# Ledger of designs, part 6: designed miniproteins, single chains, continued (4)

Each design is a single chain, and the fold is of that chain. pLDDT is the mean over its residues in the fold that is shown.

## One batch from the design tools (miniprotein)

Design m12178
Fold by ESMFold2-Fast:
Parts: structure tokens; C-alpha cells; sequence
Structure m12178 (fold): chain A 73 residues (1-73)
């Protein structure tokens, strides 16, 4: 999912990016694991970066994603 989201953003394919966001949210709702939560947090960070949000806000969500990914192991 993360790789697909990064590819969509690099290609400026907003529909593909939003589709990946939806897939990540559905996956998290179906199975609320630390891994799925990490994916959602990272995709929020990518969305904020795309919208021109401040770097500290982007870094907050990236740090959250890294923390949950570490817990998922």
C-alpha cells in the first residue's frame, strides 16, 4: 500500500492515491493492527505533504507511523 501510494503521488495520480488511502482505511477497520495503523499514519503524512502542510505536522504523523511500525515488528 505505501509503495502504491508513493508511486501514485510521483505520477500525480490523485485518484490512485485516494484509492490507496481508502484501501488502507478499510484494512485498518477490518484488522486494527499496529501495522495497519502505521500504514494509515504514513498515508496521512503523505496527504499532508501533498496539501502543503507544515513540516512539523508532516513529521508528527511520520513519527507516529514509525512508532506503530516498530511495535508491529
Amino acid sequence: LISSAETALASKDLKAFLSVLDQAEVAYKKNPTDQNKAIVFYLIALQLKRLGASQPLIDFWKAGAASYRKKAN
Scores: mean pLDDT 76

Design m12179
Fold by ESMFold2-Fast:
Structure m12179 (fold): chain A 83 residues (1-83)
Amino acid sequence: SARDLFNQGLQYFNQGNYDQAISNFNQSISILQSRGDPSDDPDLSDSYDNLGQVYQSQGNMQQSFDFQIKSGIIMLKWGVSRV
């Protein structure tokens, strides 16, 4: 499941295995995006946020910034949809 992939990504990130963390977060994002369900937006945002953190840890500031922005935009849209 997308959640299982996300959790595996977190484990790899904590181990310093950034390539595996990125792979698992990207797979989680792919599943969530393929569903097109707005109820997945918080999970999608969390996956983008953690991708940004992995890239920051690698020193890849451009990718980190891009994913942090994606995460923020999704959560802003989610908040508006729920108000």
Scores: mean pLDDT 81

Design m12180
Fold by ESMFold2-Fast:
Structure m12180 (fold): chain A 65 residues (1-65)
Amino acid sequence: MKKAELAAAHLMAAALAEGIRAEVEKKDGTYIVTLERLTPSLEEQIELFKKKLEEEGYKLEVRVK
């Protein structure tokens, strides 16, 4: 089981629990997270996700619509 994939699933589950639409893509060593809106709780989850991605050598890009 890949830590990055598990962290992405956890972030998506957290967004869904708050009624926020979230999409996660992986492109060329970068994870791209697209959110309809950002909350303080979700921002904290994004920081945890970023830390896990950095441990595996990936980059994180966050987009808000």
Scores: mean pLDDT 79

Design m12181
Fold by ESMFold2-Fast:
Structure m12181 (fold): chain A 55 residues (1-55)
Amino acid sequence: GPLEVVDERETITNGKRVLTRTLRNTETGAQKIESEIYDSNGNLLSREELATPAA
């Protein structure tokens, strides 16, 4: 089913931009969290998919 962004957070740590998004499946209500790390020039360094937090 379609995923939508329900929360988005951006932090800058040691010259790197960390973008964290919470995505929700609009049909099932299931959520996942993705984090992307960018350097100071806007290049994607890392992308991680995190499990839904317990609680």
Scores: mean pLDDT 76

Design m12182
Fold by ESMFold2-Fast:
Structure m12182 (fold): chain A 61 residues (1-61)
Amino acid sequence: SAIEELLRTIPKEQIPDVLSELATQPDAREALELAAKVDDAWRPLALYYLEQLDLREQSPP
């Protein structure tokens, strides 16, 4: 996956910013799932944002 390869080249210091941007996109879930599989550095934050998306979808109207 081209996205995984691109994410792997991003410096660790940029990971939070990238994940934050991915979390605001329409396809956030898929992108965050890919990010969680890149490296151990990406995984905990990507999983955190996936959890936040889940909670947002379950939020009452």
Scores: mean pLDDT 76

Design m12183
Fold by ESMFold2-Fast:
Structure m12183 (fold): chain A 76 residues (1-76)
Amino acid sequence: ESEIKKKVEKIVKEVAKKLGVEIVDLKIEIVGNTINVDVTVKASEEKAEELRKAITEALKKAFPEYDINVKVTVKK
């Protein structure tokens, strides 16, 4: 559980860095076989959607046996 959460956090931060998106808040919760990621960013809505898709794809590749749920919220 703890190790998976750390790996998820690393992937999320790496993807955000590659896309030039500032993370304001990050919440990761693993419930059963579901990885829930709730990330708040300072970016445009278009960039936030790009980030959501990129994180979802990266996590699905890293954890193919888990259901991935990613929510991105823009802080204005």
Scores: mean pLDDT 84

Design m12184
Fold by ESMFold2-Fast:
Structure m12184 (fold): chain A 68 residues (1-68)
Amino acid sequence: SMEEEKKREELIEKARTYGILPDDLSEEQQRKRLDTLIEFVKKRKELGIELKSPVGKFLQELADEYED
């Protein structure tokens, strides 16, 4: 839906601001990378596996925001 697309775009912009998404990637590539990272951290959370790196914990926060 339009609301889900807006949330996705806001999350991409936030991730870009946080330095997770490189500026040299196309919008489509940035979106796919973000989706892959979100799915990765969601699966790790479901399995009870902690992301121990600072970047991993940051990605976990983004995944939690996306779930709502």
Scores: mean pLDDT 67

Design m12185
Fold by ESMFold2-Fast:
Formats: structure tokens, C-alpha cells, sequence
Structure m12185 (fold): chain A 100 residues (1-100)
């Protein structure tokens, strides 16, 4: 059931309908707050909108739930780089490779 909301949210995110995507990802999290993918997709939406602090917060939640999610580490690295925090970006880039 949580995956159905993730699939719907992802489809809206791909279409650029971020408001609707956020609603579906939040529905997924309300059903399963330990769904690391839902937290990752929320971070991805905020990253796409340029809200780096919020994106980082959601990626941190995702990796705390699933530290082996290499995508979350990669996106966290990208968020720090876009924020201008290059030292943290390089550290998390290496982590994304180790946690594959």
C-alpha cells in the first residue's frame, strides 16, 4: 500500500507536479513512517525546487532508516554541492559508493 502512493507520487514528480507528488509521498509516510524511499522522494522534490535545507533534512531521514540506500547518499551529496558545501558533498559522494 505504501508503494502504491510512492508510485503515484513519482509519476507526478516526473510530470513536474510537485505539489501533488508531495501529497502522495506524505500519504506513504503516514502509512509507513519507516519507508526510506518516501523520505528520499520528498527530499528529491525539495531539491528540484531549490530548497536545499529541507531536501537535506529528508535525505538524512532516509539514510537513517536505510544507510545502504546509495541513491539517498548521492542525492545528499548533490544537495550539499548545490548549497555550496563542497566538503560535505565530497564525503557523502564517497559514502554513496561504499553503501552500494
Amino acid sequence: QSQQYLDRGRDYMVQGNYDTAIQYFQQSISIDPNNSEAWRYLGGVYLSQGNFDTAISYFDRSISLDPNDSISWTLLSQAYRRQGNYDQSDQYRQRSRQNR
Scores: mean pLDDT 83

Design m12186
Fold by ESMFold2-Fast:
Structure m12186 (fold): chain A 89 residues (1-89)
Amino acid sequence: MTREVIEASAEALLAAEPALLEELERAAREPVDPSKRAALISAGGIHVAALRWVAEEARKAGLEEVARRAEEAARRLEKAIREVEAADK
């Protein structure tokens, strides 16, 4: 990928993270419909995979700051997903 495509992809994924994180954090605290919970876990997992992929591509391109931001976002979402999964037990 070109540097510009990596930066644009990271920006789009990072822009979507706060809303998804808030939905996951809410699902861990409040009763939610099982199908909605499953959909949030699935959406979160896809987003984590995309952020980690973009972080890897950013590192290969020498975009260390972009890689760091994407990896930190992936870690936040992954933690929130685990908290939602734990609340189901």
Scores: mean pLDDT 84

Design m12187
Fold by ESMFold2-Fast:
Structure m12187 (fold): chain A 69 residues (1-69)
Amino acid sequence: SAEELAAALQRALGLSPENARALAERLVAKIEEGRLDAQDAILLGLALHELGVPEEEIRRLTTRLLVDP
């Protein structure tokens, strides 16, 4: 969810709650569009790692969503 993603981004990047929420909502929108660029994929990977998602699952998800791998 955007809320869980925001919390993870706050922990990974040291962002304020407001900035983490805005970034999470942007990433969720891009995921729904299936259009993740390299920067978005890196941010998503960091957030998923903070959430304890296995490395293989992070790699699969980010690769699938990346527009220009």
Scores: mean pLDDT 76

Design m12188
Fold by ESMFold2-Fast:
Structure m12188 (fold): chain A 97 residues (1-97)
Amino acid sequence: MKEKVIELIEEAEDLVRQALHLGGISEEDYRKISEELKKAREAVENGDYETAIEHLKKAIELVKEALERASTPQARELFEQAIKKLNEALKLVEEMK
């Protein structure tokens, strides 16, 4: 299960990075999301699921803010897919408690 959670986090990060390359998010907002995803990934690796949940929830909120500001259908789709993957990761981590 840890491997699947890490894969979902990495897939979500890749989707947000794709949005960055399309100009759909600022470098500052991307850095904030990337930092929260990194902290979530490190917490999962260490078996600290409470900390992982906290950082996943923060990342989801930041991606939702990016989605709200998205001006193109392409960027919107990428953020919606990232939110879906992060919610799947959150559900799995909650089941691992």
Scores: mean pLDDT 88

Design m12189
Fold by ESMFold2-Fast:
Structure m12189 (fold): chain A 70 residues (1-70)
Amino acid sequence: MEEARRRLEEERALGAADPEAARTPNAVEREVGERLRRIGDGWQAALEAEKKGDLEAAKKAIEEGGGKYV
């Protein structure tokens, strides 16, 4: 009965997070999250390039981070 109890505890913990919502993937929220992550990565790379005084690399990093093409 240990496995059955473990499964019930896991399902109950997931139940608190609304498992029905997890079954319907929210593609829009995932897309927005990935876009924000990409922009953040671009900004991080741009800041590093600016620290080195490489403005061209900084501009390229921002463009690749979603500022140019999405």
Scores: mean pLDDT 61

Design m12190
Fold by ESMFold2-Fast:
Structure m12190 (fold): chain A 74 residues (1-74)
Amino acid sequence: SMEEEIERLIASLEVLFDDLLASHSPEQALRFARQVIAWLLAEARKRWSDEAVARLEERLAELFERFEARLRAQ
């Protein structure tokens, strides 16, 4: 299902963002995370329905907010 595809994508991004934090400065990690999110949304808009894109955008926003909170706590 689309929901399962979105959740697998989010899980993969969580691993990627953890790797970014381990090997980059906070500023570099945030910049790269924003670029990845922007690219994913642009690609999704080409292939997915507006409803599916909105769901992905919501889930990506939640992930990014958690990522920023982790960086702020450091």
Scores: mean pLDDT 86

Design m12191
Fold by ESMFold2-Fast:
Structure m12191 (fold): chain A 83 residues (1-83)
Amino acid sequence: HMLKFDEKFRELLKEVGFTKDEVTLGEAIGLIGAYVVERGLFDPEDPRVADLRGTLLGEIFGKDRIDFSNADEIKEIILKHVK
């Protein structure tokens, strides 16, 4: 089903070219992945981990680093930004 997000998360989605008000959880995860890839945020020594310092994604997640292999943690953070 479709999710509606708060203003901060919608701002992030716009930075990857997504302008719709509603998105599925799977699409939201994919768009976060696109943000990380487009900005080169993955750690070159551990490509499962991203450095989020100084990014809008880091502000939204409240974290400087995140392990993208931990799907449950990613889902929990995304769902905190659903209206």
Scores: mean pLDDT 79

Design m12192
Fold by ESMFold2-Fast:
Structure m12192 (fold): chain A 100 residues (1-100)
Amino acid sequence: DPEELLRRAARLEVILDSPELTPEQKAKLYEKLMEITELIDKGDVEGALKLFDQIEKEFPVKLDPAEVEAREARLRAGDVTNLHPAVIKLVELAKKLAEK
């Protein structure tokens, strides 16, 4: 579902920018994001989504629905400025799956 991928990309961006995470937690999160990019590159979308679910459990950041919606709208508009490569790959995958 391309809408689900876009929503997950927006949630991931909010988690990455969260002041609740320590620099040490952010470093660990970046390692997990590298795994997500590898899974997407090999076409394992299900594996990438499962790893994303694990990230939300391991890094329990409070997600403001209004902030998530604002970031989702920005990503839908094609603004990928200053985003982590994993977020960019999720957005591009969502666009690819929406094309027919």
Scores: mean pLDDT 77

Design m12193
Fold by ESMFold2-Fast:
Structure m12193 (fold): chain A 90 residues (1-90)
Amino acid sequence: ARERMIEVIRETARRVEILLEEEKKPLHLRVLVRLGFHALIQRAEREKLSPEEIYEMAKALIDDLKRYMTPKSQEVLDEAEKRLEEIAKE
């Protein structure tokens, strides 16, 4: 479960970063997304976080980021949150 959740987070961060670049959003916003998800992945791997803990942390980060995101990026984040919830319930 943890490894699949980390893969979802990594995929999501990459997709959002690409969308922000395509939409010519400021570099600092792309860096914020990259660093936020990278920190979550590193902590999940280092501390062997439970699937439930990974989901709660990802949800909090996604909720914070959504207000700065484009509609397309928000859709990607919403999809990721749902996928992470489904994996955490296994």
Scores: mean pLDDT 83

Design m12194
Fold by ESMFold2-Fast:
Formats: structure tokens, C-alpha cells, sequence
Structure m12194 (fold): chain A 60 residues (1-60)
């Protein structure tokens, strides 16, 4: 149980989801494809941050 790692993951994911939801609400004209494309970019950034955190907490 890595509480610090879990807390870090939650913080990173929450920030990403908040930004995505805000962008979607600001752009109601976006199709599902556009929304998914934007979300994919945010997910990539989120994964990078989570991977960095995991490396720092796990065996490097």
C-alpha cells in the first residue's frame, strides 16, 4: 500500500480530468472525436507524470 504514490496519482489524475472537463464545457461545439482527441493528449501527459512518480517511489 503506497499511500503517497496513490495520493500523487489521484492529484495528477484529478488535475487532468478537471482541465479536460473545463475544456469540454467551454467548447460545446466539439464532437465526440474532438473531445476524445483532447482527452488523449491530457492522458499522455498524465501518464508521464504518473510514470515519473512511480519511478521515484518504486525501484529505479
Amino acid sequence: MDKKLNDTFKAINEKTQKERLQKIKENPDWSLKEILAYGRKLSEETMKQMAAAAKEFAAE
Scores: mean pLDDT 75

Design m12195
Fold by ESMFold2-Fast:
Structure m12195 (fold): chain A 64 residues (1-64)
Amino acid sequence: DLERTRDLLLELGLSDEQAERLVEYMRRTGLRATELSGGEVGKAIGLPYFTASMIVDVLRQRLA
């Protein structure tokens, strides 16, 4: 799940560093990609809430 999440984030145009930050956040919290909120993703990788919410929707559709 973490590796697939990272690969998908890279496909969405995020940097290696941004993808690693989110994967580390998931590892620390124990949350699955489908359990992430837009606010959590936005804070983890430094994106606006609406952009982060779209990323969460893509993660849920592709990984759930």
Scores: mean pLDDT 80

Design m12196
Fold by ESMFold2-Fast:
Structure m12196 (fold): chain A 87 residues (1-87)
Amino acid sequence: SGLSEEAKEEEIKLGKDTARKYADKLDTLVDYASGSGYFAKGILEDPRAKNLKIILVDISEKNLEEAKKNVKDPRVTFVKSTVAEAF
């Protein structure tokens, strides 16, 4: 089973906070160990992220499957790591 609703809300909040600092200063943001994608979802809600590309990287195929359901945005690319040290 996934994150609690409180944990999802906290990840979204962290994403929004990150977007305020960096989303208009970066062309691409890489989210290592992306989990279910709620952090990236928070970033994408900020208008400063309109031109930001996000790469979600995780070693867990199951996490990436959930992230693909939670984050349906053309700015996002999903990459499965084959080893824990690849990040």
Scores: mean pLDDT 79

Design m12197
Fold by ESMFold2-Fast:
Structure m12197 (fold): chain A 67 residues (1-67)
Amino acid sequence: SAVDGLVGLLRQLAATARARMDPDTAARVVAELDALAAQIRSGALSIDEAVDRIGDLADEIARLGAR
């Protein structure tokens, strides 16, 4: 399902954050990803809103992981 696919992407982003960031920054980012996954699973966000939020977090992770 679309929900399962998006949750899978969030798990991948969490793994990337843990691998590339200091533990405190990774913990904050993972908490944001977990909160977003919960909102997607509960239907609190539309699929389009979820895609936009995931894109923003992926960009943040890429910037933080490169520094």
Scores: mean pLDDT 82

Design m12198
Fold by ESMFold2-Fast:
Structure m12198 (fold): chain A 85 residues (1-85)
Amino acid sequence: DEKEREELLKRAEELGKELTEKAKGPAFSSVELHPDGYATITIYREIDGMWERFEVKARVNPDGSMEIVEEEEYLGPITRAAEIK
């Protein structure tokens, strides 16, 4: 059902927003929803003048709620703003 997929994407985006709002300093997130009911949330935070990339894996429950299933993983610094999309 296409509507269920849209709701799951909205839930993943809301979780990404919550993680961004808890950041110290400027931050934003992007979301990738997987067919197996998992979402990958990439978080970008400005730390000490550098944009740093982190990844969180979340499970999407049948009721539309989301839970973080893997701890936030550091993926390294971003060298160019053009890579943030």
Scores: mean pLDDT 69

Design m12199
Fold by ESMFold2-Fast:
Structure m12199 (fold): chain A 88 residues (1-88)
Amino acid sequence: VPSLEDVKKKLKEAKNIEQVLEVIRETLESYAKSLPLDEALRYGVEIEKLALEYMEEKNWPQEERDELIDGIHELMVELVKKKLEEEA
């Protein structure tokens, strides 16, 4: 399971929003496979915070930050659906 520190390092290497979303997607997929729903959602929230901190540090435009937030929300919904399917 990737640690929050490992995710932070990968986010710092990302050069555009697509790469940031890919890091988040891969991390959330790993959490969905390895953790119960409650823990996966908790870590998902922490990943969202790290991604937003990264965007602030890089001074990315507001439009790209909005796209990131929307993308993270879509990935969180996907995580919940995947977990519910596994528990059904």
Scores: mean pLDDT 76

Design m12200
Fold by ESMFold2-Fast:
Structure m12200 (fold): chain A 96 residues (1-96)
Amino acid sequence: SFDELVEKIKKLIDEFLERARDATVEEFNALYDELMKKLNEIAAEAGKLPPEEAQRLYRLIGEIVRVLHRARKALEAGKPVDEVVEQLRKEFDKVL
């Protein structure tokens, strides 16, 4: 169901943020790639939902991906992992 996929997304984000808190840049990049893969799997499951619910879930995933992309760019620019993770937590609190 739509609600089950949203709850899966929330759990994935919470796990990602917890694991990323004390991560190196290399570890963060590995966690990022894992999260992106799992979000793509959920997007594939969303294709089985009614069109309106699928569109809502694609929009949510799109917002999450944009937030994650900005975080990756901040790390590439030399921002500390702890500052990036704190900013991600704040941004995800607004969309989840």
Scores: mean pLDDT 87

Design m12201
Fold by ESMFold2-Fast:
Structure m12201 (fold): chain A 61 residues (1-61)
Amino acid sequence: APSEQELAAARVFLALLFPDRAAELEKDAALMGRIAEVLARHRHELSRVRPALEEVVAAHL
């Protein structure tokens, strides 16, 4: 089963990509698990923006 951290990430991406449907779709546990799997497989693409985001976060600390 996906971790709470993976499910939290899936919920955030669901809201970003499907804002009009996010509240309905997040009630489907099987769909949330599948979204978490897709995000895990595409972690390399997601990590490409990490250095830019870390720079912004560091500037705020």
Scores: mean pLDDT 73

Design m12202
Fold by ESMFold2-Fast:
Structure m12202 (fold): chain A 66 residues (1-66)
Amino acid sequence: SMAELEKELEELKKRAEELEREGVRAVIDGNQAELDRIQAETKEIKRRIAEIAEKLGDKETAKEYG
């Protein structure tokens, strides 16, 4: 349903924010392997956000994350 997609979209956005914080920590720690992992996961989450936004007809959000 639309409500389920909207909830998933919000959860994915929160996960992206968590990954951004983890990325900052990895930079401070000088952990390149962790940065690479975080960047890969962030890329996948952004793809999912764009896909869900497109299904919801939210073209602005789809363009922002795609």
Scores: mean pLDDT 87

Design m12203
Fold by ESMFold2-Fast:
Structure m12203 (fold): chain A 134 residues (1-134)
Amino acid sequence: APPVIKMTKEEKKELFERIIESIEDGMKLLASYFPEDERKDMLEISKKFKEIAKEIFDETVENLPEEMTIDEFREALKNAVDKAIEKLKTDMLAEAQSEEEKRRVENLVKLIKKIADDVIDGLTRQLEARVAAA
């Protein structure tokens, strides 16, 4: 049988909250190396992503089974992140008043998406290692 993970709804919710926190920490770390204006933009998009991601992740957890494969879990996480990113992009582009602001939004959205993907891939490797050790 393929390797499976078994997590309660509460354990999945805690894990999703830790993923959001890891993405926020990644953005804060990168922002610390950039000029004040770019840092402010990075921190602002990170806050907006956190709010959107929390709602989407809460909805995702309600619909996930207790037992699933690591691949199914990774797919669910990536789908939830992609949904949060698309909402973030839509909301921020609607507020953009110039082509310069639109390009900035698109670049910031790509950056947070990359950080989110890196966090999910890192978590997936840790879950695979835990299953292999069991």
Scores: mean pLDDT 84

Design m12204
Fold by ESMFold2-Fast:
Structure m12204 (fold): chain A 58 residues (1-58)
Amino acid sequence: SEDYQRGLEYLEAGNYDAALEHFTKSADRGDPLAQLALGIVYKLQGNLEKAEEWFKLA
């Protein structure tokens, strides 16, 4: 989705807040790629609990 693609661009730029916002919009629509991406971003931030939660939904 467009939100997933924009999330990737922000993630590559190191803007995790914007990446999370766009991935969340896509994940809320049931996009498993965005759900996996949210898990990855939370893991990179050291938030393993939220990372595991999103990986289970994907």
Scores: mean pLDDT 84

Design m12205
Fold by ESMFold2-Fast:
Structure m12205 (fold): chain A 81 residues (1-81)
Amino acid sequence: MHEEALETFERIAEFAREKGDFELAKRVEELKELFEKHKDDVYVRLGVLFSAAVIARELGAEELAEELEELIDRIREEVLS
């Protein structure tokens, strides 16, 4: 899960750069750093994943947003079940 999330953040940042949206690319890189920094805080990590999924959908990267939503669901199952 952790490596999958990091790969998806990188893909979203690349998608933003290719689209010419360097500001959103920077935001995704900041979210990736927060995700790595807060490994032990599941609620912060969930919030970061939700934020990145919103950015991915705003960029039109639907498949990448779906990958993050799947990761969110897996973490929610582990924490809430």
Scores: mean pLDDT 82

Design m12206
Fold by ESMFold2-Fast:
Structure m12206 (fold): chain A 75 residues (1-75)
Amino acid sequence: MEEKLKEYQKKMFEEYVKVINSLPLPEEVKKKLIEKLKELGKEEPISGGLLSEVFRELGLEEYIEEVLKKLEELK
């Protein structure tokens, strides 16, 4: 992967963290989402697919559509 891609991955991670923190979820659940995203983001590019996987792993599939819409608004 290109070195510049790593910089964009960090920016994407920060945007995802902002969206997760904006959700009406308990702080403990938000921490788990962010932690899982950090873990998976080390091996795979941070993308909507990876974000969806994180939400699925934590049983929060219903939030995927809302999160993707919020990310669209931030861009």
Scores: mean pLDDT 73

Design m12207
Fold by ESMFold2-Fast:
Structure m12207 (fold): chain A 84 residues (1-84)
Amino acid sequence: MKKKEEEIEKELKKLEEEVEKELAEMEKAGVDERVLELRRKQAEVGLLLLRAKLEERELSKEEKELIEEVERELLEERRRRAAE
């Protein structure tokens, strides 16, 4: 069912704050900048999917292309780690 705009924004803000905290902890742990950047992109996709779900709308072509691009980068990073 459709959520009120205020409820949607609160859910998105909570996820954004959790992601920022995770990224800050990863950075303090000395995680590679490439991995941090990829995690930011993954989080952006997660926020996009959550917003679309809460608004009960379909993803746009541009949003789908962004998701596919990030999934490709995640697969490449996973393959790189497997090769190490």
Scores: mean pLDDT 77

Design m12208
Fold by ESMFold2-Fast:
Structure m12208 (fold): chain A 84 residues (1-84)
Amino acid sequence: MVEELARAIAEAAVAEDPSLDEEEVFERAKALLERLVKEYGFSDEEIELLKELLEAEVAGDEEKAEELKKKLKEMMKKRVEEKK
């Protein structure tokens, strides 16, 4: 879900720079992600993997982050190759 990924991005951004407005970052991230979904055809599954990847990177779980990156790349590659 784009909204949940946007919220995770906003929370991560504010944690790194507390001077940022979480709601402003959230709205901007949501708008950008919605554009990327429309332009590149990201699936809900790909958005969920991106959210899990961000959470793994924030938690410092490098092994899980690498597995999620591989899964995301394979899903994107298959979608690009099977464009109908």
Scores: mean pLDDT 75

Design m12209
Fold by ESMFold2-Fast:
Structure m12209 (fold): chain A 84 residues (1-84)
Amino acid sequence: MAKEKIIEKFNINTPFQIELAEEVIKALGLSYEEVVEILKDESTPLSKELRELFEEIKNLKESDITKATAILLRAIGLRLDLER
């Protein structure tokens, strides 16, 4: 249920974009429920970064492998900030 809420909220609509969103959440080391809770508080830098990541995903084409990789690396960076 929480995964579907994220996908619907950001209008992620291709199999490639859905798979990338799943890998981003996995890279963050968070549950889908934790991501939903973070996204509820729009005042935090982390919430803004997560919103930007998912907005970027919805604009990606399957040929944008380099951009997809950059998004995954950014998610790993956010995870390091979360563990501090």
Scores: mean pLDDT 77

Design m12210
Fold by ESMFold2-Fast:
Structure m12210 (fold): chain A 90 residues (1-90)
Amino acid sequence: MEELEAKIKKIEEETVERLQSLGVPRDRAEGLAQAVVDLAKMEDEELAKSGLKRAVNTLTKDLSPEQQKQVQKIAEETLEEVKRLRKEAE
């Protein structure tokens, strides 16, 4: 349990850094990374992906459409990685 939480936190921090490299302000990058981690707890994959798209759209409105696509890809990759770690910890 504790090791899983530490690994998820590391992924969250790495996601924040990746988002900042694309021009996402730190506060929004942190908010998006946290939303992705929370969505990864959902059993319903369709609901999780829907929530992810809404979070990206809300937190990246100040960015160009091309930057929003890059953020969406990073967010989806992070969601899958966190879900994989949660399954491995079972």
Scores: mean pLDDT 81

Design m12211
Fold by ESMFold2-Fast:
Structure m12211 (fold): chain A 95 residues (1-95)
Amino acid sequence: SKVDEIIKKIKELTEQVKKQPNSQRSEYLGTADSMEEAEKILKEVAEKLGGKFYQLDKDKFMVTYEEGNVHVTIGGAVDSKTGKTHFSVTATYTK
């Protein structure tokens, strides 16, 4: 599923950051065709990873979670020209 593909990419990026103290990495995760689909995807990602879902604005979403010394942020933002929601992940090594 799209959720499982997203989670796989997040876990792979998190493992890379865990091996490199004081590193940060980002990756593009793809799109959802609607804001409603994007919200459902990110809520399921949050549930499966033990993270928290936030709605930052009407067209912007975030999921955050911690894995050991790595802070992970997944963003979702609507492209006003296409109506598609774009997902990205940033994993940051924290002390």
Scores: mean pLDDT 87

Design m12212
Fold by ESMFold2-Fast:
Structure m12212 (fold): chain A 70 residues (1-70)
Amino acid sequence: TEEQIALIQELTGLDEASARAIVDLIREKLAAGRRLTAEDLKEVVPEEVFEENADALERAVLRVYLQLSD
């Protein structure tokens, strides 16, 4: 958990609270057997931050998803 939070922060520059919310969202979607979408991220990350960091967010989410899946 802490390692995934740190990874999000390093790749996106987000604060710990935002990074933790993203990791929690990934865990929730993974547990439900559902794919994480851009709309899901917009509920957790301010739209301005999402637009400025879209590519970095996608890469960070993919890495965390792979670490938490299987």
Scores: mean pLDDT 76

Design m12213
Fold by ESMFold2-Fast:
Structure m12213 (fold): chain A 80 residues (1-80)
Amino acid sequence: GSRAAASSLGSVLAGMKENPDMSVEEAAKGVERALEAARAAGADEASLRHIERALEEVKNAKDGKEAIEAVERALRELGL
């Protein structure tokens, strides 16, 4: 996977862990920004697809724990 995509998602995950009261909507906005940053950095289509799936999973998460699990899964698929 792209290092830029992994770095952007890693920052989102760190923010979620530091802010345990972060809403699902705030987490989704973080993942959206990570997707935009990865596209701007020229990440490959496979890496972008992993971030897009993480975004959809975060949007459908019932709570912050499910949102964190979705981001962690995407990072694993990106090789972290």
Scores: mean pLDDT 78

